# Designed miniproteins, single chains, continued (2), part 92

Each design is a single chain, and the fold is of that chain. pLDDT is the mean over its residues in the fold that is shown.

## One batch from the design tools (miniprotein)

Design m7190
Fold by ESMFold2-Fast:
Structure m7190 (fold): chain A 61 residues (1-61)
Amino acid sequence: GLTEAAKAAVVLGASGRVEEGVAVAEREGNDHAKQAAIAAGKGDYETASAYGRKASEAGGA
């Protein structure tokens, strides 16, 4: 499933707190979560969801 960090990054981005979402994603070293936060901050929720899914696949071992 989605990691807590990936979920937090997307939620922060969608809430207009893109800088915090990016910081969370960078702390985790998850580029997909970072892209999800940026996309959510731009209102592109389809792209944000796609990157969020990839972030969860990368962290889901």
Scores: mean pLDDT 71

Design m7191
Fold by ESMFold2-Fast:
Structure m7191 (fold): chain A 66 residues (1-66)
Amino acid sequence: GDAARRGLRNGIAAARAGDATAAAVGGHELKQKGLVPEEAGRAIVDAGLAGDAAAAERAATQALKA
């Protein structure tokens, strides 16, 4: 849906800016609202909490492609 795509694009933008925390928060919100599958949201959150902005960007990009 449009809300999921916007949230994922915002997560990618935050990750590209090096803001792993904002990417983790966005992934958590998408997961809690049911806008992405649990596994996809968790992958974004886990990468962001690890401080790995590049991994968070990859996870969000994979979720957007699905």
Scores: mean pLDDT 85

Design m7192
Fold by ESMFold2-Fast:
Structure m7192 (fold): chain A 115 residues (1-115)
Amino acid sequence: SMEKRKKEATELAKKVYDAFKKGYEEGKELAKKLPLDERLKLAEQYYQQALAEKDIVKRAYLMGVYYGLADVVAEELEKQGKTKKAQELLRRAAIQTTGMMIEIVGEITDYMLGL
């Protein structure tokens, strides 16, 4: 039924949000423990894993980790006076993360509509 699909879509949306938030917090903590070059490499690795991930909850988690890593790296680049590099990195990460989350919302909406 439509009502059952709406309930399932709402529960899935909550799982997606919780997964992204968990990834973001874990990504920030992971970044603090790694050298700058390793953080950038790890951030790119998480982004590539997210692009290949079919499970939307896991994809949201991976994008959360990517964004958390990128956020901490951007902050450290700003502290080093590399303001333009920090802005470019954060802008790229924000656009990529937002785009992926919009696609996930689209997939949940399609499921709710029976598409």
Scores: mean pLDDT 89

Design m7193
Fold by ESMFold2-Fast:
Structure m7193 (fold): chain A 100 residues (1-100)
Amino acid sequence: TVEELLEIVRRFNKDVIAAVNAGASLADIRALIGKYLKELSKVASKKVLAIARKTAKDVLATYERNKDAPREKQALSVGVTLLSGSGDVFVELEKEKRAA
């Protein structure tokens, strides 16, 4: 369901920001992404899953780019990336709802 999908997205966003604030390694972030994509694959369309994969790639790239930045900047930049990705998911869900 859409509600199950949105709950998975909300939990992932919360877990990633918590991990970044805790100084998590890239390996820890990759593990969170792997779990997220596996859970999404059970409820999400192929298009929503593709958006999630893109967001995950952007999160990793943003975290690595800001590795030497203050923790607050790491959290803010990853947060902006997650917010943008969530917006793309909402846009796709609206398109799928209109097509149904």
Scores: mean pLDDT 87

Design m7194
Fold by ESMFold2-Fast:
Structure m7194 (fold): chain A 66 residues (1-66)
Amino acid sequence: MLEHLDTMTTMMLRRHSSDAEKQALLQEMEAELREKINKMKKEGVPEEEINGQLVTDFNKRLREIG
């Protein structure tokens, strides 16, 4: 799960390699999603539900960033 988040964030950072502002926003988003995943893991949320929520939240934040 965290490995998947890291991969997705790395791909987006590579897309925006010359855009420091978007890279900063992507790093903030990754940190927020990482904290959320860790919290859900501590609360015993099933991995499938965490993955579904991650995809939903990541896509929503990407749309907001542009």
Scores: mean pLDDT 75

Design m7195
Fold by ESMFold2-Fast:
Structure m7195 (fold): chain A 90 residues (1-90)
Amino acid sequence: MSEEQLYRAGMDAAYMLGLGYSRDEIIEELMKRYGLSRRQAEAIVDAARMARNGASLDDIVARLQREYGLSPRQARAIARGAFLGSQRAG
């Protein structure tokens, strides 16, 4: 899976969370759209929730590596996407 796809998935998850979609709806959409495993989709939704709650990018990266076993590059791609998606595109 590419870093670009993880970044985009992070943005989409944060945006959908901001629109009021449920965790399960976001997981299903990410699996469908990006071909993610459930565990990968869960990691991305967790990152989106953390970004929305004001966690730093470094905190999100550290959590994703520790909790989900993601590489530093994968965790950073997701965290950056989640951060940008949490900023409402008006």
Scores: mean pLDDT 85

Design m7196
Fold by ESMFold2-Fast:
Structure m7196 (fold): chain A 130 residues (1-130)
Amino acid sequence: MKPRILVLGDDPEVLGRVEQILRELGYDDILVVNPSEVSDEVLLEAAEKADIIVALVTSDAAAATTVRLLDGLAARGIRKPVLILAPRSRAAQAQAVADHARSLGIDVVLADLDDDAAVRAAVRELAARV
């Protein structure tokens, strides 16, 4: 069965590109959420219903929201595979978010958002875990 994927981002062009990659890989159950437009509770409920979470770390706000989501999942004992995607310019920030997630016992893959082949490989790796 193909997983349900939650995509979190605040940049509509980047969101559209990632959704296109997921659909080309054959995923059709994709929920796209802008975290700036919803409460942390709504975001956490969406994450609980997903099989895979894809977090786009394209801003300081997106990074902070991803950390809060990861803390909320850990507090509830929820284990979901998480893919963190960030442009090269934010690689250190994305690494810090990934290290935080791993400290909470969350399975995390980090990939370069500027490398479509790396994004595709990371999605396939996480999908194989569900």
Scores: mean pLDDT 84

Design m7197
Fold by ESMFold2-Fast:
Structure m7197 (fold): chain A 88 residues (1-88)
Amino acid sequence: SSALEEIRRLLEELGVPEEEIEEIIRLVKQKNYDEALEKVKELIKRRLEEYEKIVAESTGAAKLVAEHELKEAKELGKRILELIRKLK
């Protein structure tokens, strides 16, 4: 499915480990969308907390780069959740 390929790609871009990506894809294939959404939300929250820490610990030009990466990560997370919700 092109939607499953897109979800995988976005999770990879967000830096989610392969084993966790495979579990999410499995849940989506089984039409277990609620459990897939909850797992994705937890992974996004954890990943965004890592980006927020980098922003807090960065200064000058590095901080601007880190803030941009955090913004991109937030948009990736939002897109992943949208795609899973629309598969119904």
Scores: mean pLDDT 87

Design m7198
Fold by ESMFold2-Fast:
Structure m7198 (fold): chain A 74 residues (1-74)
Amino acid sequence: SAREREKSKLLFLALALLTEVELAVRQGDYERARRALEEAKELYEEYKRKFPDDKESIALLEKMIEEMEKIIEE
């Protein structure tokens, strides 16, 4: 469905941004990693507003964001 395509596209964008966090950490650039993480949090809020009934994907994004926060701290 059109909704399913839109969800997949938004989730892919969030994943790409979270991948950027990992790449920045690998390069020792936590400043850029934190910035990318904040942008991922904005996508999480956007997704939650756009698809409030898709609790599974919302929970997934939240978990991934928390994991990235841990990686940056270490």
Scores: mean pLDDT 82

Design m7199
Fold by ESMFold2-Fast:
Structure m7199 (fold): chain A 88 residues (1-88)
Amino acid sequence: MEKKLEELRAELEAYEKETVPKVDKLVEEGPSEKEQLEIKIELGERLLEVAERLLEITEDPELQEELRAAMEKIKKLIEEYKKKLEEL
C-alpha cells in the first residue's frame, strides 16, 4: 500500500512538473494548442482514476487526506485546461 501511494505521488508530481512542460514544448514542434490541451486533460483524468481507486481501498485517514489533496490539485488543473479548450 505505502509503495503504491508513493509511486502515485511521484506520478502526480511528474504530471505537473515533467509531463505538462513536455506537452507545452510540443506546441513549438508539432501539435496544435487544442491537441496539447486534450493530451493534458486525458493524462490528468487517468491519474485521477488511479487515485480514486487507491482512495477506495485506503483505510488510513492520513493517506486519504493526502490522496484527496493531490486529487483536488489535479482536478483544478483539468478544469483550467477544459476551460481553455472551450475558449478555442
Scores: mean pLDDT 74

Design m7200
Fold by ESMFold2-Fast:
Formats: structure tokens, sequence, C-alpha cells
Structure m7200 (fold): chain A 70 residues (1-70)
């Protein structure tokens, strides 16, 4: 599904954002382009997924979202 793909890409890109290798905006834009979703749809999918994730994955996604929404 697009939702599952968005989550997998977010888990791939979140560590790169945390290390300063790419910007939060670039990460979200890459996910949007690769899934065909809007940026807003990507953000909503990730927010809804957080409570169901393994805690280290949840924290990585939360950090990505917090950095993007600044």
Amino acid sequence: SKEEKALRLALKYAPKVIRGEITPEEAIDYIAKETGLSREEVIEILKKAVPSLFPPAAEAIKTLLDLYEK
C-alpha cells in the first residue's frame, strides 16, 4: 500500500535527516514523490502510524515530523 511504502521510506530517510545528510523538507518531498501522495498526506500517515511502531522507530519518525513542522 502507499501508506506502508510511505512508512518504509520515512524509516529509511529519518536517520539521514537526524545526521544532517538531508533536510526534513527533502525527506518528506522524496516520500511524496515516490508514493504519489501530497506532503500533507505523508505527514498524516506518519502521525497515525507512530502509536503502532516499535519505540525506536516511533522516536525516529517523531523527530522527522518535529523538524519538518518547524
Scores: mean pLDDT 83

Design m7201
Fold by ESMFold2-Fast:
Structure m7201 (fold): chain A 81 residues (1-81)
Amino acid sequence: LSDEEIAELAAERAVGLAKAVPVEEFEAMLDKELEDALALPLSEEQKQAIRDAVARMKAAARAGDLEGLREAARELARALL
């Protein structure tokens, strides 16, 4: 799989999950993923990109902005690759 294909799969998964669970549960899942990701030996640039992407995903999920959520999920996936 290419990085682009991985990012698209992550985006579709995030949108599907946000539709399937309550927003509070989705936000809790994102907080856990953020905690796990920040435990990795990443650069400060990567860590900031991850924090920004997670914050944007939460905002999009709360607003019901599925396209914004998809875009932010792609950014998160790219930051982790």
Scores: mean pLDDT 82

Design m7202
Fold by ESMFold2-Fast:
Parts: C-alpha cells; sequence; structure tokens
Structure m7202 (fold): chain A 83 residues (1-83)
C-alpha cells in the first residue's frame, strides 16, 4: 500500500541520514556530519536529478560520505523489504 511504501521510504531515508551524520562526523567533524546529513535529505527530496549533480557544491570527501551513506541505506532497505 501507499502507506507502507511511505514508511519504508522514511525508514531508509532516516538510516541514510544517520549513516551520513555518523561517518561525516567521524571523518570531518561535527559540521561535516551535519552537512552530509543535510545533503542526504536534499538528494532524497529532489530525487529527479543524479546525486552527483546535486552534490556539486560539496567537497570530494563530503560527496564520498553522502554517496556511501545513500548506497548503504538503499542496499539495507532492499535487503529488508525487497526491491
Amino acid sequence: SAAEEERIRREVLELAVRLAYEEGTKRLGEEGGKAAAEAVRHVAENSTLPAEEQLAGLSEEQKEVVIKALNEAIAEGRRRYGD
């Protein structure tokens, strides 16, 4: 159902945000973690464009953190709920 799809989408997004914040903070400090988490939310809300294009304003290391967090969260979502 649409409600189930919305819950799954929110769960995957929340996971991606946490992963980006955690890894970003570890690698780039608190400000880097916040920036990475914000970038994840922005990419998810504007999913019609490629992630690389939406991340053009970030440092290379911030881009790596965001892309890894998104890929990991998507993979975990697919593992839990299927395609």
Scores: mean pLDDT 78

Design m7203
Fold by ESMFold2-Fast:
Structure m7203 (fold): chain A 83 residues (1-83)
Amino acid sequence: ATAEARARAEERRREAAELAKEVGAVEAARRLIEEALEALRRGDLEEAKVLAMAARAFMAEHLSEEEAESLLPLLRELEEALR
């Protein structure tokens, strides 16, 4: 990843952590994945990759295995679209 992409992903992860205080970590992670899918639908592949990177890192840090499993269908859709 470029330095700019990593910096944006880190910023998005911090925003998700703040949102998680209001809506919970699972919902915050879901919103990152949904935003990435929306970016892909708009043709913004670079933004989608940044959001996917942020979502993976956020899930690894903040979600349990059981919580992460609830998001696997959405994450799978995103990963298949980004390959």
Scores: mean pLDDT 82

Design m7204
Fold by ESMFold2-Fast:
Structure m7204 (fold): chain A 63 residues (1-63)
Amino acid sequence: MEEALETVVRRLRAYLARRPDASEEEILARARNIARSLQAAHPELSEEEVERIAEEAAREVLE
């Protein structure tokens, strides 16, 4: 769980470094795509956990 959140946050920060003009909607969409890719490697993650991780990661990078 913590490792998944950290990975999404790191990838989102890299995305924002390249796209500093990205909207909150684009950031959240990117976070969801990253979280879903992690779910493929971690099938124990539920759909609800994937969504929560995406939302938390987006919130951290927007702050």
Scores: mean pLDDT 78

Design m7205
Fold by ESMFold2-Fast:
Structure m7205 (fold): chain A 76 residues (1-76)
Amino acid sequence: MELTDEEARAIRYILELLAGGPKPLDEVIDEVMRRLGVSRETARRAIDKAIEEGMIRQEGDLVTLSDAARAALAAA
């Protein structure tokens, strides 16, 4: 699966945001765009890649960390 440096940074930031608990998908997109200066398209791709990689999951309008991603962040 193709992952650019920009997408990887966005994924890392998404995981850090979600370490505080589940958040609405739109809020996560807006925070990624604001923090990293990336396009909405890049932010959405990063979320899609994180879901595909099993790092986060989407439950209705909310996104949350997987158990594996939560453990990895706690170890960092």
Scores: mean pLDDT 78

Design m7206
Fold by ESMFold2-Fast:
Structure m7206 (fold): chain A 85 residues (1-85)
Amino acid sequence: AEKLLEEGLQLGYQAGQLFAQGKLDEAERKLKKAIELFREAEAKGAPGARDALAGAYYALSEVYRAKGDEETAARYRELAERLAA
């Protein structure tokens, strides 16, 4: 569980760097992989996995907004907000 969380966080960090470079498709791929790892970590009861998952959905929302896909961005924003509640 902890290893899944660590791997997901590393992918999230890489996605942030790619986003800053305008590499939106690569950032999207890294964030989607991080989300899968965070979902597995949450299912295994890893502390912080839910917060990490919320952060990844928020970051993915920003990627889709930057791509001009406001509808998909809004959906991921809503997923992040539901996890933060």
Scores: mean pLDDT 87

Design m7207
Fold by ESMFold2-Fast:
Structure m7207 (fold): chain A 60 residues (1-60)
Amino acid sequence: APKSLTIDSVGNVAFAKWAAKEAAEAGAEELTIIAPSEEDGREVAEFAKSLGLKATVKLV
């Protein structure tokens, strides 16, 4: 299983949060989150960190 995954939150923070949860359950250790804004990226990153993942935000 991949230890590092990239998820795209463009247009849907709720979907990105769901994807982060699925990645954590699949055994991922870190996520790169692509987000349209720092606020959206931070929201998804904080959620991912609450699941035990390391999270990095990249703006588009």
Scores: mean pLDDT 77

Design m7208
Fold by ESMFold2-Fast:
Structure m7208 (fold): chain A 83 residues (1-83)
Amino acid sequence: SAAEKEAIRQGIKEVERLEKELAASESVEPEELERLEVARFMAELAEAIENKDWEKTTELLRKAGEVGKVPEESVEELLEKIK
């Protein structure tokens, strides 16, 4: 729906804002770098969802769950929503 597309676009914008905020930090700790990597992943995921690339979306979510970058509970919930 149009509302879902707008929500995804807003999500991408929020991730971009977070990336800029983290990049502007004078001291980039390893913890902040990890958060930035998660933010990039979320942006790629949002773009895949917006493009209705469900295969890529599923692969990204599974890979993130395996690496522990995203809680498995959140991965399963997101996978249920895109089915």
Scores: mean pLDDT 64

Design m7209
Fold by ESMFold2-Fast:
Structure m7209 (fold): chain A 84 residues (1-84)
Amino acid sequence: MEEKKELIERLVEALRRAEELLQSLRGRVADEELRKAVEELAAALEPYIEAIGDGELDKLSEEELREGLRTAEALIERLEALEA
């Protein structure tokens, strides 16, 4: 249970950071290839964002939470590369 709780906390924080970066960048993503990668990663996160809204993150498996966290971290990495 502890490991799953840590994964949920990390995922929520990663999604918060990704949203913050997306709002900061907005229309500044001019590179078509990078924009497509960001859109694909954001789309992959939709189920996790929905689960947060419904209060159902605790119903996801550890594997699903790890996958969501990896996707969120990949999105953050792409967005941070644009901010620097």
Scores: mean pLDDT 75

Design m7210
Fold by ESMFold2-Fast:
Structure m7210 (fold): chain A 69 residues (1-69)
Amino acid sequence: SMEAARAGRAARAAVAAGDAAATEKLSQQMKDKGIEALVAAGMPREAAEALAEKQAQEAIDDARKRAGL
């Protein structure tokens, strides 16, 4: 969703700035929005949670790589 993508970009900025608290908060927001979108699309909650966790982890890993961390 656009909200998850926006939260992901904000999380990348927080990672680049070294703000662990902001990174955690935005990562959780990205997961929550991803879960809501996947469940609304008909995915079981447990599967939506697993997929949203994977997507959030990939976004944070990408952010660290781009920030040279």
Scores: mean pLDDT 76

Design m7211
Fold by ESMFold2-Fast:
Structure m7211 (fold): chain A 61 residues (1-61)
Amino acid sequence: VAKLLQETSDKFVQAMVDGEEEIELEVPEEYKEEFLKNIKETLEITGKTFSKIKVKEIEKP
């Protein structure tokens, strides 16, 4: 879980650096709301915007 969150965070940061307009992120369901909140706060602080952000829930078997 922690490793997946780190990878997702790295992907988001890289997309911001690269100036991508759309991004799809995978997050465990239990962390989806907190992660979306962190994305929103980060975008507001940095002044970056995405035309579309898609967050996909990963279900555990």
Scores: mean pLDDT 70

Design m7212
Fold by ESMFold2-Fast:
Structure m7212 (fold): chain A 70 residues (1-70)
Amino acid sequence: ELRRLITEPAYERGVEAGKTSGPEGGRKAGLEVAEEVLSLASSPSPETQEEIRRLASEAGERGGKEGAAL
């Protein structure tokens, strides 16, 4: 699933970033995953780019909340 290919790495990096930077750090880590995914795509539509960034930032923020609790 496209969502899992984005959200799983974003969540994992979010957890790691969240240990020091909380949910906001996790969100930023998720967005870094989104940019990596987008750099590998030849020409995603603006709508697809927005969806990828949204999914990754949400997953990263969720990971960051979990990481902040550790």
Scores: mean pLDDT 80

Design m7213
Fold by ESMFold2-Fast:
Structure m7213 (fold): chain A 79 residues (1-79)
Amino acid sequence: VVEKFAEYLDSMARIAREQGREELAEAYEKASQILKETGDIDKALEFLRKAVEYIYGKEYADAFYQSLKKMKEILEKEA
């Protein structure tokens, strides 16, 4: 589960960088690092939510966080 989620975050970082969204790519990379170091998906997601809030604002961050929680649920069911 942790490994699949880290792969997802790493993939999203690459996509964000390809789209020219460098700050978002860095946020995904740091969240993946936190996940790999702690094994705590919720800690990684909370970091990413706060980073996105700083970059894009609260309303965008709230929607983004809900999407991340849904992706976590999907990846846990596929494990």
Scores: mean pLDDT 78

Design m7214
Fold by ESMFold2-Fast:
Structure m7214 (fold): chain A 80 residues (1-80)
Amino acid sequence: SRAAILAAALAILDEKLADEDPDVVQGIRRAVENLVRAPPEQLEEVAEKMIEDAKQLNNPKVVEAVKEVAEFIIRQKRAE
């Protein structure tokens, strides 16, 4: 279900970005919610935008976490 995918994705994000600025984490959480809600046809486009936005923060740890969460969501939604 979308709710289960969202809960799992947010748990991964919170674990990987536990020591990051809460405002940064909150912004990424909103992007994750948008990706989970995206139709299958838009998954790659939404994920690419999310990753590019993360790159603007110049924080490799954030970029890698965002990539891992995006890959997780895409794989789960493709399996449904």
Scores: mean pLDDT 83

Design m7215
Fold by ESMFold2-Fast:
Structure m7215 (fold): chain A 67 residues (1-67)
Amino acid sequence: SMEQEIYQKLLEEARKKLDELKASGATFEEIQKLVIEFARKLADNLSDELVEEALREIGRYVQELLA
């Protein structure tokens, strides 16, 4: 569906931006700011169920990057 396509594109965009921040030596606070901005963008474009799923995946990815 179009919504699933938007979900995948937003998730990929979030991961790329997180990778860029990690590579640049960004602080935890900068990473948190990006996650908050993405949460707003997700809420504007996706159903509540897909927002929850996307935030769960982004949170998992952040944990992996900070490990």
Scores: mean pLDDT 84

Design m7216
Fold by ESMFold2-Fast:
Structure m7216 (fold): chain A 83 residues (1-83)
Amino acid sequence: MSPAQQQLAALQAQIDQLAQQFDANKNNKEKLQQIKSQLQAVADELQALADANRDDIFVQAEASLLLSKITTLINYGDNLIKK
């Protein structure tokens, strides 16, 4: 495992924790907005990691998949906020 692959695993765990926080806070609109903002920050970290590791096909593929997952979670959060 490269250092970049270890960082990807840490970011994936963070995304999973934020997804669980949506379920725990589905009745708290302010907290849902905060979780959405944290997911955007993780997306920025993933993009920076991908940009730093352009020649690592595994990092490029995994970052793309995790960015897609974040987009799906943000859309889920938006649906919860719209009520």
Scores: mean pLDDT 84

Design m7217
Fold by ESMFold2-Fast:
Structure m7217 (fold): chain A 64 residues (1-64)
Amino acid sequence: MEGIAEDVEVVTEDGERIRGDVTAIVENGKATVTVRDKETGEEKKVARDDSGERAGVLAIILGS
């Protein structure tokens, strides 16, 4: 399953606060959440803190 949420604010694993498009991919019960920075176009991994988990859940809900 894949979900995408556009123009959301997330914290990356490097502790940066980035606004961009969040993509959540669920494969074999494993969720991978990435954000595409609107400013640079770079894809970065979202931190597995409260903000990152919520962004991933929203991407899955909005993508369904």
Scores: mean pLDDT 66

Design m7218
Fold by ESMFold2-Fast:
Structure m7218 (fold): chain A 92 residues (1-92)
Amino acid sequence: SLLESQKAALEELLSNDSVLAKKIDKREPIDPNTFNNLKNALITGLKKTKGYKASFFKSLKPENLGATLAFIAAIEGITVYKLLKELKEVVS
């Protein structure tokens, strides 16, 4: 399902020594389906938990995903790791 795909993408990003996390940090190309699953998890999760509007994510693209995650985590006063864990809980 779409929710299972979103959860799997978040779990990959949260994994120890994640190759996906390293690619995002280095702004390297990532699989388009993985990016879309992460973007949808972020939009849905943050809209539900923190009241973020979908329009906030209109310019979100693979090369700015890492910076966007860091920015949101900073606004919320949490780590990127904690942000991703909260998104995983909401998506499941």
Scores: mean pLDDT 81

Design m7219
Fold by ESMFold2-Fast:
Structure m7219 (fold): chain A 65 residues (1-65)
Amino acid sequence: SEMEKEKIRERLRKLLEQARTGDTPAFKATRVMAESLLQNLDTLSVEQAERGLRLIERQMAAAEA
């Protein structure tokens, strides 16, 4: 639904902002993935978007390790 997609978009924006402060390759990769998912959010289903978000979150966690 529209509201669920908006919540996912906001979560992606926050993740993108966090990744922006990092200069490592891993942080840059996370930013690219988050931007890509955000740009394609309108085309994706809520389930697909949530799946993508989880993958990006995992990459972010690895980048902070």
Scores: mean pLDDT 79

Design m7220
Fold by ESMFold2-Fast:
Structure m7220 (fold): chain A 100 residues (1-100)
Amino acid sequence: SASELEKKVILIEATLSIILSGAGFFLDLAERRNAPEEIRERLEKLYKEIKELAEEARRIGDQVLETGDKSDFEKLLEIYEKIIELDQELTRLEKELLAL
């Protein structure tokens, strides 16, 4: 139903917001702890990629809520999957940073 689709979009957007906030937190933490340049550069790159994808996801999510179109929702899911993969790399860097 349209209501179910709306709930799915909201859940995806909430999850992406949490991931982006976490990425920003770890970038700030790396700077505060004077982390090695390599770790900081990788975190900066991941943060930028996640931010750009999250902005695209929000735009497509808005379109899904307006149209109810399945193909737009499928595009949103593809972006969601890409961000989840980037979040896995972020978790690896998090472990390296916390071990410093």
Scores: mean pLDDT 85

Design m7221
Fold by ESMFold2-Fast:
Structure m7221 (fold): chain A 65 residues (1-65)
Amino acid sequence: SLENKQALIAYLKRMTPEEREEFRRLAREIAKKHGIEVTEDMVVLTGEQLDELAKRLIEREKARA
């Protein structure tokens, strides 16, 4: 959804190096689930995959609260 995309963009803008590595790890996991070939330098996600990633990130933040 639009809200999930906005949340993801906000998260990306505020990333520390550790959070960036965690994002890459989650992005690779989602890409593999959807059968997308992943390189070490870049992961390309579609809208559906971005929504899934945003959902997982939101669930993790909620679990910390």
Scores: mean pLDDT 65

Design m7222
Fold by ESMFold2-Fast:
Formats: C-alpha cells, structure tokens, sequence
Structure m7222 (fold): chain A 94 residues (1-94)
C-alpha cells in the first residue's frame, strides 16, 4: 500500500494538473518552468516516497510561492494559495 507521503503526492499531482489546466496559459514562462519542476518532483515523491524527494519538493514549492508572490497578479495569488496548501500538506506528512 502507498505511504502517507505517496498518497499526498498523488493528490498533489491532481491539484497541480487542475492548476495547469485553469491557469497555465496565464502564467509567465518562469512560473510555467517552476510549475513543471514542481510537477516533476511530485512524480518523483509519488514513485519513491523518500524524505529526500520530499525535501527537494518543499524547496521547489517555496521557490514557486516566492515567484508567484513577487508578481502579485490575481492569477498569481490564486495559484499561490493552492501551492501554499500543498506546502502545508507536505510538511504534515514529511
């Protein structure tokens, strides 16, 4: 059976796919690159369940949140809220 971290990663992938579908076209190229990086790290966490993969994902989430907050648009704020919820969820299972 998948670990709590792996179950979190599967749910996080679904949430990020919805973010990409709804907001992806409205994100800057830099923000789209960060979203792609976060999605890749969530896939790694889903496969491995490792603490090291979780720590790398946490760092990438922090980088993405910082970039979104720096832009401060309504779209960036909406995406930042989702990413901040994922960060809190990851910390609870890590």
Amino acid sequence: APSPVQRFAASALTALELVDARFGARLSPEQRALLAKVRALVRELERTGSREAGERLLAALDEFIAALRAQGTPTARAVARVVEELRLGLRRVL
Scores: mean pLDDT 90

Design m7223
Fold by ESMFold2-Fast:
Structure m7223 (fold): chain A 114 residues (1-114)
Amino acid sequence: GLTARDILLEVLQEKFGMTEEEFEEVLEKVREKYEENPDMSNKEKMKAFLEALQSVRKDITEEDFKEVMSEALRRAAELAGLSEEEIEFMGEAGRLRADGVPDSKIAEMYEALR
């Protein structure tokens, strides 16, 4: 099946025309930053990801990043066969993740839907 990486690239290709080569450059910059700073918070990790995207595509805003993360999680939920309500929640979860909300808190919110 499609990986998280494949879904994210598909969204970036559709919204910004990002090439596979440009996306590989983004992933390498993110990897280097995470390896140099292993104790990064989720907020710092998301900021580093946005900065890596902006280094390749200067026109990508914080709002664009939230929309990309929202769409990627929504598509992942659709592929997993989740309900319409769960798909809508995963779209919102993508925005929260981009804002640096911890995955543990997002998981707690998801459990409350059940």
Scores: mean pLDDT 83

Design m7224
Fold by ESMFold2-Fast:
Structure m7224 (fold): chain A 93 residues (1-93)
Amino acid sequence: SEELLREAERHAEEALKDPSKIEEQAKIVSEIRNELVRRDPEAALRVSGYLRRVLEAARKYYSSKWDEYRKLSSPSAENILKVGEEVEEKLKE
């Protein structure tokens, strides 16, 4: 359906403009694609193209953010490493 195809394109473009919304917008585009698979397979293929673009942008954005997030999700380990490095540096004196 034309309306759902246009809606999917709009949500994909919004995700590409604002990386903080990628997860929410990718979910909406995926739901539109799943609905169209049964009703209009050709439109579903076009929406799959939009979804792929959003997911590729998400991989680029979140790959660096996931590294930062993993460090924050283990603050005790990060603090132990930093304290250890400071102690080693002082022991070299």
Scores: mean pLDDT 66

